# Designed miniproteins, single chains, continued (4), part 96

Each design is a single chain, and the fold is of that chain. pLDDT is the mean over its residues in the fold that is shown.

## One batch from the design tools (miniprotein)

Design m15333
Fold by ESMFold2-Fast:
Formats: C-alpha cells, sequence, structure tokens
Structure m15333 (fold): chain A 98 residues (1-98)
C-alpha cells in the first residue's frame, strides 16, 4: 500500500540519521582517547557529546511521532534539519582534531 511505502521510506531516513549519530559518537570517543592528557579538549568533546546525545534523543522522539502519523513530508524536513546539524557537529570535531 501507499502507507507501507511511506513507512518504509520514513524508517530508512531515520536509520540513515541514526547511523550518522552512532558514527559521530564513536569519533568523539576516539578523540577523547587521543586527547586524554588535554583536559580542555576533553571537556569540550564531552560537551559536544552531550549536545549530540540531546539532539539525537529529540530527533528520535520527533521521528516516532511523524512515523505514527505517516507524515512523510514532515520526516523529510526533519531529516534535512538533522543532516545540517550533523554537518555542524562534524565541523566542530574537525576543528578540535586540528
Amino acid sequence: SLEEQKRAEMKQLVLDVAKEFSELLNEIDELIKKYKDDPQKVEELQRIKTELRSFANDFLLKADELLENIDLDGMKQLYAEAKKRIEEFRKKLEEIAN
């Protein structure tokens, strides 16, 4: 059905974003290990990790509501916002790594 196709597409968008959150969290943990002797960098990385976790939790709650309502257009908007925020997190990590 059209609803089944919409649900499948929405679930794929959620999985794509969730994978990127997981990859960023792993990268943060690797950077924390790399900079273990730099307390200022560790503190900033822990702050970024907390912000990323908060954003990920908010994303998942909104995604669940959109999926319940089969709101594909809302999901595409949420996906675009999440991808932009993920790029901002990546840029922050690149600045710390250099």
Scores: mean pLDDT 90

Design m15334
Fold by ESMFold2-Fast:
Structure m15334 (fold): chain A 100 residues (1-100)
Amino acid sequence: SEIEELKERLIKGEEQLAEIYESLGEEDAAKHEREHLEKIKKAKTKEELIEVLQETIEDERAEIARLQTLDPRDPRARAALTYEQTAVAGYEETLKYLEE
């Protein structure tokens, strides 16, 4: 199923992002990514997946805003910001694909 293949890719992406946050010592951010992963797993339809992605994008944009208030010289904050911006861009492209 195309939807199941997309879900598997999104799940793997969230898992990788959680591992990145763990490597940066950002335990709360890692946990938040795992919560998004579980919501993606529970989506049974294209419409439910769209709703989960919209919520995930909104939450990640809030995290980007938070990270932008931190010291820009902190290498951990810079790394986290870069990964979040990349993740949001990927989710927005996936959302556009699903809405077509």
Scores: mean pLDDT 80

Design m15335
Fold by ESMFold2-Fast:
Structure m15335 (fold): chain A 87 residues (1-87)
Amino acid sequence: SELEELLKELREKREELAKKGRRELSEEERVEYQVLSIRAATLLAIREGRIEEALEGLEGVIEQAREEGVEEVLRTAEEAIERLREA
């Protein structure tokens, strides 16, 4: 399952990042973690029927990513919204 693989990757990445401490993370590493978190949370929300709540949360993510100019996070959040609307 895509969700099961994403949750495994997210757990492994979380453990890796915890060992480094957040202040020692590069911008690239923070973006990678955020992308994985968005993807996993989206699939969890679909499985759990929390579509409306997830859509509201992603609007905030989009606003923040746009302000910060983080294209990869913005793209991931937009893709997540499309997936939620198709569910």
Scores: mean pLDDT 79

Design m15336
Fold by ESMFold2-Fast:
Structure m15336 (fold): chain A 66 residues (1-66)
Amino acid sequence: SIDRAGMAAYREALRLDPARAALAGRTASQSLEQGWDQEQITAALVAAGVPEAVARAVAEAAMRAL
C-alpha cells in the first residue's frame, strides 16, 4: 500500500531527521505514486534536500512497507 509505504518513510525520517520528516514523507509518497523504484525514490529525496544517508534509509523503509 502506498499509504503504508509513505507512513513508513515518514516514521524513518522522524527517527533520523525530524526537521525534514514531512518533506521526506511527502516526496517518498509522490515518488511511490509514480511507480518509482528504491533508487529513484532515494534520488528524489536527495534532490529535495534530504541528506543521502537519510534518503537511502527512508527509501528502503518505504519499499519494505509496500
Scores: mean pLDDT 85

Design m15337
Fold by ESMFold2-Fast:
Structure m15337 (fold): chain A 74 residues (1-74)
Amino acid sequence: MLSKEEVIEALELALKLMEENPDWSAEEFLAEMKKVLKHPNLQTLFENLAALWEKDRERAIAYTRALIEHYRSE
């Protein structure tokens, strides 16, 4: 089972990659995230984030920030 801390760390890494690499494709983003994905639920989450990043980068960043705040508040 994924700990809350592991989810937050993974989301913070995703946010950092999005903010530091605005020119990355969804495929490049997902490839980097796959290096840290150890759990199936994280893989599904990051596939969804990659799909959102390809469609709307601003929304992907905002959604990732909102998820981090949600997990921190619980």
Scores: mean pLDDT 78

Design m15338
Fold by ESMFold2-Fast:
Structure m15338 (fold): chain A 84 residues (1-84)
Amino acid sequence: MTVAQQREAQLLAELTRILEALRAGDVGAVDRLPGVVTGLHHQLIRDQPTKEASEQLARELAPSLERLRRDEGDIRETLVRHAR
């Protein structure tokens, strides 16, 4: 495996651990979600063949990151109610 593939695999494994923690009722695991998703987006951007392609992909992914931040708040609120 390349270092890039290894890093992506690590980020996906961390995402899986976050989901497992959330299923177990660890609401605080939501705090790690933006970091993992941002790491995956940065990896995708870095792997682009040109600087222009990287910059375009970064612009295209920005709305998805903002949506994730909003969704994170909703998930946290739902989990807090459930984990009583």
Scores: mean pLDDT 64

Design m15339
Fold by ESMFold2-Fast:
Parts: sequence; structure tokens; C-alpha cells
Structure m15339 (fold): chain A 104 residues (1-104)
Amino acid sequence: SPLEEEIRRLARLLIEGGRALLALLRERDAPESVIEKAEELIEIAEEILRNVSDLEKVRELLERLIGLLRELREELADDPEASARVDGLLLVAERLRELVEEME
């Protein structure tokens, strides 16, 4: 399905962007709680990639992922570079949510 392939593309962008954010946070010696949220973000994105045909599960995982990204945005508000990366990930996640809504 062209829509499923686009969902896979966006999920891979979330994984790649999440890994880049995690690397930045580790370099900055971010608090362990912030590191754990970035790790969970990557795990959720990987689970979305494995379940692209299960739209209900993808929707549930996206709600959790967007929630984590909003928490990270608040915790990283004083770091412009990290905050910008989180904002970029939120845009990708919102686009993925819109695509899943179109498939329902």
C-alpha cells in the first residue's frame, strides 16, 4: 500500500531523528529521566514501524509518542538545539497521525 509505505518512511524518520536527539542529549549529559524518555520515543517509533498494518495499534502508539515529545519539549525548553529537534519530531509525528486517520 502506498499509504503504508509512507507510514514506514515517517516512522523511520522518527527513529533516525530520535537517535540523533538521544546522541545530542548524551553529549550534553542530560538527566537520566530525559535520556529514558528519548529511548522510549525510539522504541515506540520502532514498534510503529513493525505494526504499520495495525492502524488501531499505530494510533495508540502515536498518542503515546506525541505525549512523550511534548514532555521532552517542556524539559528541553532551555536548550534551543534539542528543543528544535523535538519540534521537528512533533511535526513528523503529527503528519503520521493525519495519514493514519486517512486510512481509517
Scores: mean pLDDT 89

Design m15340
Fold by ESMFold2-Fast:
Structure m15340 (fold): chain A 75 residues (1-75)
Amino acid sequence: SGLEEGLRRLVEPGLRLLREGVLTGSEELIERGRRLLEEAKELVERVLPPELREPVLERIEREARRAVEEAEAER
């Protein structure tokens, strides 16, 4: 599906940059990763009706928090 493909293209590199940024202490990488994740949330808000947005947005938020927590634990 177009939404799944679009989300993967934003979330996957966003989470990767966020993890690398936290691991290396790079504010630039953290900012770039968060920007991609915000773009993913905007895509969800544009494509999905309100009643279907919450589980997808919560998944993105959980994945972002987990990426930060795991990277901080490895640091």
Scores: mean pLDDT 86

Design m15341
Fold by ESMFold2-Fast:
Order: C-alpha cells, then sequence, then structure tokens
Structure m15341 (fold): chain A 88 residues (1-88)
C-alpha cells in the first residue's frame, strides 16, 4: 500500500539506506509524475547507469505519450525534495 511504501521510505531515510529509500519511492510510483521523480532521484544520487536505463525503458513503456512541461517540472521538484531527505 501507499502507507507501507511511505513507512519503508521513512525507515530507509532514518537508516541512511539510499538503495532501500529509492526502492520505496518506486513502490509509490502509481502515476507518471512520481515514476519520473523516482528516476530523477536515482540519477541525482548516482545509482548505476544500467538500473537507471532499465527504469527509463519501463517508464517509456507505461507512459509512451510522455509528460507535459508542468508534470515534468513537478517531477523535478518532487525529486529534489526526496533527494534532500535521503541526503540529510
Amino acid sequence: SREEALARFEAAVAAGDREAALAALFSLADDPVTFLAAILAMERLGAPEETIERQRKLFEMQYPEGLSEEERAEAERLADRWVARILA
């Protein structure tokens, strides 16, 4: 559930576990904005290129029309907030 994914994210952040935090964010990715935000967070935290590429391909398969400019800007803001929390 969303509540379980949020709890996993909070626990991972508290533990300093970046991989677990990113995994929890993808569990929250029930829409294209949150999915792109998770990919952007992964890129900003220096996750392996192969993992990023795999997630981008999945995103393109699920949302072939892409995002509007407004949706992309929201994804970038969301990624900034998540990365700031993971790095704190």
Scores: mean pLDDT 83

Design m15342
Fold by ESMFold2-Fast:
Structure m15342 (fold): chain A 72 residues (1-72)
Amino acid sequence: ARPSPMELALRAIALRLGKGMSFEEVIEEVARLAGVSKEEAREILLRALGRLQEEFGTLSEEELQARLDAWV
């Protein structure tokens, strides 16, 4: 199943924070993990980031790890 835009944005934020990746590198990695094109990943990430940032304060470190684990 394809991950939701929120899940894609969550993964992108985790990769950026954990590995110090550029936005372009994050898009490429998310596209690979989610099985979508880089163009699709870029559009989804840009759209979802605003919403995810609003929810960031409600997401614990434990919940972030759970989301990452679900994608392995």
Scores: mean pLDDT 63

Design m15343
Fold by ESMFold2-Fast:
Structure m15343 (fold): chain A 90 residues (1-90)
Amino acid sequence: SEAIDNATKALKEKLTELAEKRDIEALEFATDAAIDALESNGLKKAAEELRKLRDELVEMLKNNESLEEIKKKIEEGTEKIRKAALEERK
């Protein structure tokens, strides 16, 4: 779905931006809002994958992990979210 692909790309870009800024509070706020939106649309599995990604990214940022590792986690996590959303919309 083009809509899911576009939304996933936007999420990845936003998470990358906030991670580069090390803005944990903004990242938590943005991901919590996105989780609520996914759940309200019945995308429960996608919401669960985003919760996992959020928790991992927050931990990595607090532990001062490298941006390379954080960006890899964002790529892997957003792909899992995309696949979950596509499966739930069938």
Scores: mean pLDDT 85

Design m15344
Fold by ESMFold2-Fast:
Structure m15344 (fold): chain A 78 residues (1-78)
Amino acid sequence: MKKKEEELVERTLEKMKKGERVDTEEAEEIEKLSNEYIAKIAEAQLELQVEKYKEKWDEKMKEMAEKLKEEIEKLKKE
């Protein structure tokens, strides 16, 4: 692959690994490259978003579980 194209893909992936979102403009530039690069970027982007969502969801679930345990203990006292 051309070095310039490879550099763009690598820089985009590195940005995503740092937890930054890929801009639409960057995605459009990569879309002009080979479809294989597009698929790779899309996969990494989806994986990163799922991971961030899971972290926030896990924290929320822990809070909900804590509240649920408190309510169950309250019901047991009745």
Scores: mean pLDDT 64

Design m15345
Fold by ESMFold2-Fast:
Structure m15345 (fold): chain A 60 residues (1-60)
Amino acid sequence: SLRASTPTEVTFRATDTRDQIRTMMRHLRDGLDANPDLEVRIHLSDDPRVQEWVAEELAA
């Protein structure tokens, strides 16, 4: 049931590459397209590069 679903948690770290972030964000988009009720929690590093890369993927 929707209320029994564990939220999908994604953590982006300062050591993550842009390709890793792009791949993970693509998987999240595919997951949301398949399951619009999917609860997603994103944890971002304080690294501004990571924050910018995630924002670019969200804008794409």
Scores: mean pLDDT 73

Design m15346
Fold by ESMFold2-Fast:
Structure m15346 (fold): chain A 65 residues (1-65)
Amino acid sequence: MLRVHVNVGGTPAQTREGALRLEAAALRVAEQHPIEISVTGTPAAQQGAEIAREIAAATAAAIAA
């Protein structure tokens, strides 16, 4: 299982655009390796989790150093 700790504090637009372009490719990797996401935030937890999922998926796709 792939564990990803995500801090949602930067510009959402930049973070979303970056993650979005890799999301499609990363989704297959995420299915093979279930991602456990830890998000720190406040009332908008669902929105934070959505961005975190995109980042986690992008990270899984960008596995190459």
Scores: mean pLDDT 51

Design m15347
Fold by ESMFold2-Fast:
Structure m15347 (fold): chain A 71 residues (1-71)
Amino acid sequence: SDLEEFRRRLEEARQEAIEKVKAGKDPWEAVDEFNRRIAEIFRESKLPRDEATALAVRETNRLLEEIDKIE
């Protein structure tokens, strides 16, 4: 489903960003790269804009919380 694919892509983007930070990448650069990927996923999404926005915000918050735990 479109919802499952969208969530999977968001989760993959978050996991890649976390992996890069753990490998020594600058957290700000990792977040910037993540934001560019999220924007692309959002543009390609078939979900209603409000649902896509809510999911993207939640995944961004999860990323920031996980980065904070590493730092």
Scores: mean pLDDT 81

Design m15348
Fold by ESMFold2-Fast:
Structure m15348 (fold): chain A 55 residues (1-55)
Amino acid sequence: SDAAVAKVKAVLGKLFPKASEAALEAAARQLVDLGRRHRDSPDDAAVRAILNSLL
């Protein structure tokens, strides 16, 4: 899943240019993990909490 994390991290880096590399890596891993657990119904509150960590 490192390829999926790298792709998500690249997108997040463009959207959140002020975020640290560590925060982008952590958020990308959390989003990939969340997508695996909730394929048909993403937890929008969890997604927002992860993205807020990058603001």
Scores: mean pLDDT 76

Design m15349
Fold by ESMFold2-Fast:
Structure m15349 (fold): chain A 92 residues (1-92)
Amino acid sequence: SPLVQELLDRFKQLVEEMLRELDEALKTLSVKDVKLKASILTFRMIAEFVEILLEAKRAGLPQDDIDELEDELLKLMKDFIAEVKKKLQEKE
């Protein structure tokens, strides 16, 4: 589905932007403040995940396409959280 790819690309773009914002925070903020920033970014990511799935459902995508989209988004979310943990440990 072209829409599945568009929604995935949108989420990937958000993740890249959030990682850039985290890298800037790591250069300028204390460890404590970076942890707060990482929490804000994580909540932003979760909100976009829910919004993308709602858009897919409202657009009438087949359930199999929605399930595939959800699995790919969850994988991207897990990878983001792992990268955040790694970067925070390296700063401590």
Scores: mean pLDDT 88

Design m15350
Fold by ESMFold2-Fast:
Structure m15350 (fold): chain A 91 residues (1-91)
Amino acid sequence: DKEIKLKQLVVKVLEYIGELDLEAAIGLLRMLNGEVPDSLEDPEKFKELREKLLEGKASKEELIELFEMILKGLGKEDLSEEVKEFIESLL
């Protein structure tokens, strides 16, 4: 089931980010729960990608874009390459 696999992937990514930067992991969890920070460059795109993730319809590329967008919004863009490589390794 794609939805179950996506949920498992999100948990693994959150755990990985939490090992690197706990503040980033907490911020990412809050944004996935619907919080939109003022620092976000494209709130409309974030909402679109988040809805696709929650529906179990997000592609690998869309998941990477969503996490990169979140990390940039949190001022944690320095983690983006490591997180992208981690997601790529799971899929």
Scores: mean pLDDT 80

Design m15351
Fold by ESMFold2-Fast:
Structure m15351 (fold): chain A 85 residues (1-85)
Amino acid sequence: MSPEEQIRQLFLQYHQELASLDLDTQEGLDRAKQLLVQTLRQLKELYPEEKDRLDELEQRVLNATTRDELLDVHGELSQLALELI
């Protein structure tokens, strides 16, 4: 599988799982943080040259306390995915 195809599959799974979570609940926020961290770590394996940018995003996820903070990281991650595809 090409790196481009691996990223497309990773983001398809990520978006499906994120859509199933209620980000207005603490449980949903905690699950979304776990999902984002896992996705960012998988991206580091596929694109080690992006490690510094992905590490910064991971730190922002770990420090996020609100839905809006997580959605900001989600937006930047989605933009990065478009750049890598």
Scores: mean pLDDT 82

Design m15352
Fold by ESMFold2-Fast:
Structure m15352 (fold): chain A 89 residues (1-89)
Amino acid sequence: SLEEQINKEVETMRKLIINSLIKTEKLPQEQVDKLNQLFKNGTPEGKKTFEEAKKKILEGIKNGKEPDGRAEASQIILDWVRSQIEKLK
């Protein structure tokens, strides 16, 4: 279904962003594991971030602006991940 495809895409974006930050900022594995737990199903804020990212991708598809929707979704995920990393310091 379209929803399953979007769910997978958001999860893929999250993994790519976290992997990029592991390389760039040398995040310890313990912090990576905690971030993975907190996204999607871990916290109300994580669930909200996931749903907002899904909404942006879906709106992009519906409006013929898929690249814009994906860029906005990626930024939402990146901003949330960076805020969680700051809290783990």
Scores: mean pLDDT 76

Design m15353
Fold by ESMFold2-Fast:
Structure m15353 (fold): chain A 100 residues (1-100)
Amino acid sequence: ARGREDAAALAEAQRAIDSGDPEKVLEMAKKYATRAAEDARRAGIPEAAELFEQASKNNDPELFRKAAEVAMEKLDPSDYDLNRAVAFARAAAILAEKAK
């Protein structure tokens, strides 16, 4: 379910942050960015997918945020794949920032 998936992603991100393990936080940030890129590509927004891939390589929170903004602007927010991509991008941005 869309809402449950969004909530689960945010809860997992928060648990990783609370653990205080920078290696685990970084790994989860890359995982969410990878999933966001796949979801954006499946939703037909290759430019957002490219930004998510760059964010995953650089662990840059601003690239994660920019990718989410592009995805939201290009498609209907009611689209399940788009909302999933945005949720994971937001989770990745939070995790990447904490990994610094």
Scores: mean pLDDT 71

Design m15354
Fold by ESMFold2-Fast:
Structure m15354 (fold): chain A 125 residues (1-125)
Amino acid sequence: MKKILVIGAGRVGLEIALRLREAGHEVTVLDRSEEAVERARELGLEAVLTPDVVAALRENADKYDIVIVATRNIGANLVLAAEAKSLGVKTIVVAPREDHELMLKMGADVVVDTVEEAVKAVLES
């Protein structure tokens, strides 16, 4: 069992969170959208609403074994990858194939483009 923070409660982030919870991990979802957080809670996930996901990551990273970055904003994902690197927490970023090199350069430990790859990366950690 691992403690996992999923940043981004969109479709991809929620599917990753649900599958990791089903696999027996402790999963918390973080998003700036009240609607996204409400959806996560309706699915039985622990979810936290924050206006600043970077500040919330900085304050809470030490509580998690892995951080998964799965927002729909590539710029936000780059900032979150760099912040997670500075905090020393293992980071998996969900991004399109063309952005993989940039995410790795910013500090992501693993970059994936599917839910299946993200789940596998956690299980292999």
Scores: mean pLDDT 89

Design m15355
Fold by ESMFold2-Fast:
Structure m15355 (fold): chain A 79 residues (1-79)
Amino acid sequence: SMNQQQAQQLIDQARRALEQGDYERAYQLAQQAAQLSPDGSPLKIEALTIAAEAHRGLGDDEKAQQLLDQARQQDTQLT
């Protein structure tokens, strides 16, 4: 689908931003990808995880933990 393709492109861009240390851009791109992704989808879990990594890079451990908890909640088969 168009949303799935767009979300994947945003995730790929967010990962590149993380590799470059551009944590603010990585967060913005990951947030957009999460909005385009259905609840419970692998893409949404991935986008929220990247957003959490970006916030850790910014030194915001509290927000990073909140985003990681959201990613875990997206997995209906929590281990």
Scores: mean pLDDT 85

Design m15356
Fold by ESMFold2-Fast:
Structure m15356 (fold): chain A 73 residues (1-73)
Amino acid sequence: VPQEVRDHLARMVASGAVADATVTPDTVTVTTAEPSKALARTVGADLAEFLKSLGLEAEVAEVGDTSAVVKIL
């Protein structure tokens, strides 16, 4: 996973919208600072668009009440 993705996730955590982020080779999981499915959906969609801007194929795979999972293809 590119360093730009890790830097972006660190910025999201610093902004207070995201409590934690976990990166694997194929997925990025984002945990929201507050339990909100709407926030998780928004954060997941924004992350997928950011990954696409880097030339990666990405899509939101799962949205929960406190987390979103974005899959890298």
Scores: mean pLDDT 80

Design m15357
Fold by ESMFold2-Fast:
Structure m15357 (fold): chain A 88 residues (1-88)
Amino acid sequence: GAQGFLEALKKAGHYLVVGTFYESMGRYYESQGRFYDAGLFFDNSGDWYQLSGRTDKSIQMYQRSARSFERSGRLDLAQEARKKIEEL
């Protein structure tokens, strides 16, 4: 399944592709009004974009993650996402 393919991409160092996968999942859950799930996927996307050297995309994903967590009432997770931006 998709999980096995994603793990293979991570092990092979295809960080940018992994980041785009998590971004797409975040956008999907956001479109469904599932903001907690969207926040988790955007946060993961930011981590993989950072590993790929795409700091610009990483910041955008962490900002989107924080907003999604705020919309889900998870202010604790929104603060953690914003802290990741400050540490870049």
Scores: mean pLDDT 88

Design m15358
Fold by ESMFold2-Fast:
Structure m15358 (fold): chain A 87 residues (1-87)
Amino acid sequence: MAEEARKQAIREQIDAQVEANRKAAEEANLPEEERERLLFEIDLQAEMQRLILIDGVSELEAARRVAERLREAGQEELARRIEEELE
């Protein structure tokens, strides 16, 4: 027992980190294209952390799921980079 409480605490920590990172990216006064890319990467990193830390998925499996979502969004280059980094 307490597994759900543990997962909830981790989820809240990841969500707080994502919000802080998104705010920092918006405040950095980056060109719009760079800002959009950074925000997208922040979301992907958070999704991967949730898969690993909450669902207990391996880094390789989490990377594959994130890469699949990236391909659905038309981000083939980022999908390839994530897969290569975790091999």
Scores: mean pLDDT 76

Design m15359
Fold by ESMFold2-Fast:
Parts: sequence; structure tokens; C-alpha cells
Structure m15359 (fold): chain A 56 residues (1-56)
Amino acid sequence: SEIAQRVQEAQQAREQGLADAENIGKTGTPEEAEKVRQQVEADYAARYSEIAELSL
């Protein structure tokens, strides 16, 4: 279903974003990594909110 597909996409995007943030922490600063992590979590929350609206 479309809902299941969007949930999978949101999860994959979050996992990839968190991996990118960890990589930034290794090559950049921990502060930069934390900023990226916060943005990834915010994006995930927004996507999940949209999915919840579609489920109603």
C-alpha cells in the first residue's frame, strides 16, 4: 500500500541521514553531526505526521 511504502521510505531516509551524520562527526565536528541528526529527526517526524494524515 501507499502508506506502507511511505513508512519504509521515511525509515530508510532516517537511517541514511543518521549514517551521514555519524560520518560528518568523524570528518568534521561533533556539533555539525548533532545539527544534522536533529534535522534528520525533524524530517522523520514531519514525514510520519504526513503518513498519519494519509492513514485517516
Scores: mean pLDDT 82

Design m15360
Fold by ESMFold2-Fast:
Structure m15360 (fold): chain A 80 residues (1-80)
Amino acid sequence: SLRDKLLEILKRLAEIARKNDYTDLLARIEAAIAKFPDLSDAEAQAVTTELVGEVLQRAIDAGDEDAAREAAELLAEVAA
C-alpha cells in the first residue's frame, strides 16, 4: 500500500541520516515517523518527498556519494 511504502522509505531514510551523522535531519525524520499515523495520505507523501529531497541535498553538499546514491534511489521510489 502507499502508506506501507512511505513508512518504509522514512525508516530507510532515517538509517541513512543516522549512518552519516545528519543528526538534525534524523530528528525530523523520526518526528515524521512518530506522527505518521495522524497524517493523511497526501500529507504523508508530501513530508516523505520533502525529507528524502533534503537528505539527498545534504549528502550532495557533504560529498557523501553513498548516501547521495541511496537517497536518490528512495526519491525514485517515492515518485513511482
Scores: mean pLDDT 90

Design m15361
Fold by ESMFold2-Fast:
Order: C-alpha cells, then sequence, then structure tokens
Structure m15361 (fold): chain A 98 residues (1-98)
C-alpha cells in the first residue's frame, strides 16, 4: 500500500521574537522525535511533513495537537494538508481533528 503523507503549515504570532524562536525549537524537537521533517522555515512560518503508515500518521497528529494546545497563545494559525494517499490522509485528519 502507498504510504500516507501529510503537511502541516504553522504560522507563529509576531508579538515576541524570543518566544517564536522557543516555539520553533520545541516544534523541531517534536518533529525529530516522532519522525517528522521540517520542509520549510522562515522567521514565523514552518512547514512540517510526515510520511508513514496510517497508525504512524495518527500518532504524529496526536503528538502535534498536544504541542498546539501547549503553545496556543504563540500560534497564529495551523493548516493541515493531505499530500499522498489523499483519501486516507483526509480520513485520518478528520478522525484525529474531530
Amino acid sequence: MPPVAIQIEITLKREDPDKAEEVKKALKELAAAVGGTVLEEDGYHLILGFVGSEEAVRRFLAAFLEFVKQYEDEIESVEFHGVSNRERAEAILKEVLE
């Protein structure tokens, strides 16, 4: 079966550059710990990619959502995209985000 691939676009609030750097560092550590990849990074914007089994994608999303709860005051927006095996990616995103 083809792997499931997702991308997450995170935009950070520009109010505190030091907090933004702290959140980016924590996000990179989370990505490394759960097998995600930083695809793009600028001062206040990150794109994370994850490729794996459906179970691995669910686990990654669960860890990411706990991260978002922890840093909700520092995060401006989050967007989720199914990239590969889109029907299954979309189903998993709906399952985990609802």
Scores: mean pLDDT 83

Design m15362
Fold by ESMFold2-Fast:
Structure m15362 (fold): chain A 63 residues (1-63)
Amino acid sequence: MQELVEEARKEMEKLVDERIAKAKASGNELTVKALEATRDALVRGDFFEARRIATKVIEEYKK
């Protein structure tokens, strides 16, 4: 499980970094903060919390 989590973490970290750069370029501070929180959770190894934060951001923009 730890090995799979490490691989998934690296892939998600790369995707999150890409989205952070995009959000910064567009000036969307709310999205940047949410993505940074997601990245911090991934770095801490809190994979479930990272997913929850990401889902909440999607839900907020869908409303």
Scores: mean pLDDT 70

Design m15363
Fold by ESMFold2-Fast:
Structure m15363 (fold): chain A 53 residues (1-53)
Amino acid sequence: TKEELKAWLEAKGFTPTDEQVEDILKFADKNGDGTITPEERAALEAAVKGALA
C-alpha cells in the first residue's frame, strides 16, 4: 500500500511527499491493484534513489 511504501522509504532515509509516494506506487504497481511485490520494491528503491537524491 501507499502508506507501507512511504514508511519503507522513510526507513531508507528518504522523506517523500504523498505525491512522490503516489508516483512511485504507480511505477511499482504494474497491475494497478495497489499491491507491490518485494522485487518491484527493490527495483523501485534504485529508481527512487536516483530521483529523490
Scores: mean pLDDT 68

Design m15364
Fold by ESMFold2-Fast:
Structure m15364 (fold): chain A 81 residues (1-81)
Amino acid sequence: LEKARREAEKRLEEAIEKGAELLMKNAGMDEESAREYARLVYEGVDPGNVNPPEFVREFKEELLKERKEVEEELKKAEEEL
């Protein structure tokens, strides 16, 4: 359990960092804002429903996919106990 949880945390942190870099590069966001937005997307909260650019929408879909995969892996780990 602990090993699977640590690997999941590592992958999520990597996905958040990757998303933040994308936001900085394509939207001109500063590092703090980009990281905060990526984190909120991962948590399933959309802080800017008003008008996200197309690339932000694509990045949001990738983060939601990563989140779903991690949740499925955690469920499998629990079932094998």
Scores: mean pLDDT 66

Design m15365
Fold by ESMFold2-Fast:
Structure m15365 (fold): chain A 104 residues (1-104)
Amino acid sequence: SPLEAAERAERLIREASRKIQELLDKEDYEGALKVVEELGERLREILDEETYARAAAVLEVIKELIKKLPSLSPKERAIAQTAIQILLVGMGVDVRLAARRAAR
């Protein structure tokens, strides 16, 4: 079911979001990048091609933000971390809306 796939994807996104935040708070940028890559691999298995392509584009933006974090000031890092969380929430919303359209 598209809705069951979306529910599973939303759980994976929420779990990854929490883990990324924990790792970034510890300045474990390599660990955070690995979580993003693992999330992308899992989403590829459960999402349709078009929804996955949009999620993958968002994950690439998140990876670029994480790669820049070590060179940012503490204030800029806080803004970038907030942006990462907003992007992850938005990805979950897109996945749910796509599944609702497919289930009609």
Scores: mean pLDDT 89

Design m15366
Fold by ESMFold2-Fast:
Structure m15366 (fold): chain A 100 residues (1-100)
Amino acid sequence: SSVERAEELMLHELEVQKELIESLDLPQDKKNEMLSLIDQGQQAIRDRDYQSAIDTFRQLLDLVLEAQKEMKDNFKDLLDLFAISSGLLVNIRALEKLLA
């Protein structure tokens, strides 16, 4: 179904975001928090609890945006954080459409 395809695409993009987060030069506890939120969001999508997935990705987005503000010495990581925040916004929008 189109819903199953949308879920597969979102789950795939979240795996890409996990790889980007793991590559960031951030404190390990911050990366672990971000990765935990992705895992929670992926599980919420699998459970079709789209509201919990949206809430979790909004929490992750806040952490990513804060990391962007603090990232002054690493241009590559700034671009990776921008890619993560952009991907999260796309996923939030897709989940909102699934709720409608």
Scores: mean pLDDT 89

Design m15367
Fold by ESMFold2-Fast:
Order: C-alpha cells, then sequence, then structure tokens
Structure m15367 (fold): chain A 70 residues (1-70)
C-alpha cells in the first residue's frame, strides 16, 4: 500500500510524502503539482524526489518530469 511505502522511506522523504498524502489523498495530479512546485522553489535532492514520487505511485511520465526538475 502507499502507506506502507511511505513508512519505509528515510526521514526527509517520509515527511514530504506524508504531507502530500495527507493533503491530497489519491489525487495524483495535485500530488504531482505540489511536489513540482516544491522542487522548483526549494532545493530537493534527486534521491528524495525519486523516493517520494515512487512511494506515492505517481505515473512514470510524471516521475521522469519531476526528476528532470532536480
Amino acid sequence: SVEERIAALPGPARRLASFLYDSHGDDLAARFHTLAQLIRKHRISRSTARAVADALELPEAQREALLALT
């Protein structure tokens, strides 16, 4: 489950993924949009962005787009 994936993440990635999950539930578009904005405004590492996107089960195309922003 998404919750199990989030629980397995390291601290920074887990906090970010939990925030996105709690704020947007199953809305993948809202999760993508918010994470993309955070990456653009703040320095989020590629490893953290990848881990969060994978745990939240974002589509491959969205994951690739997010990693390109890092």
Scores: mean pLDDT 81

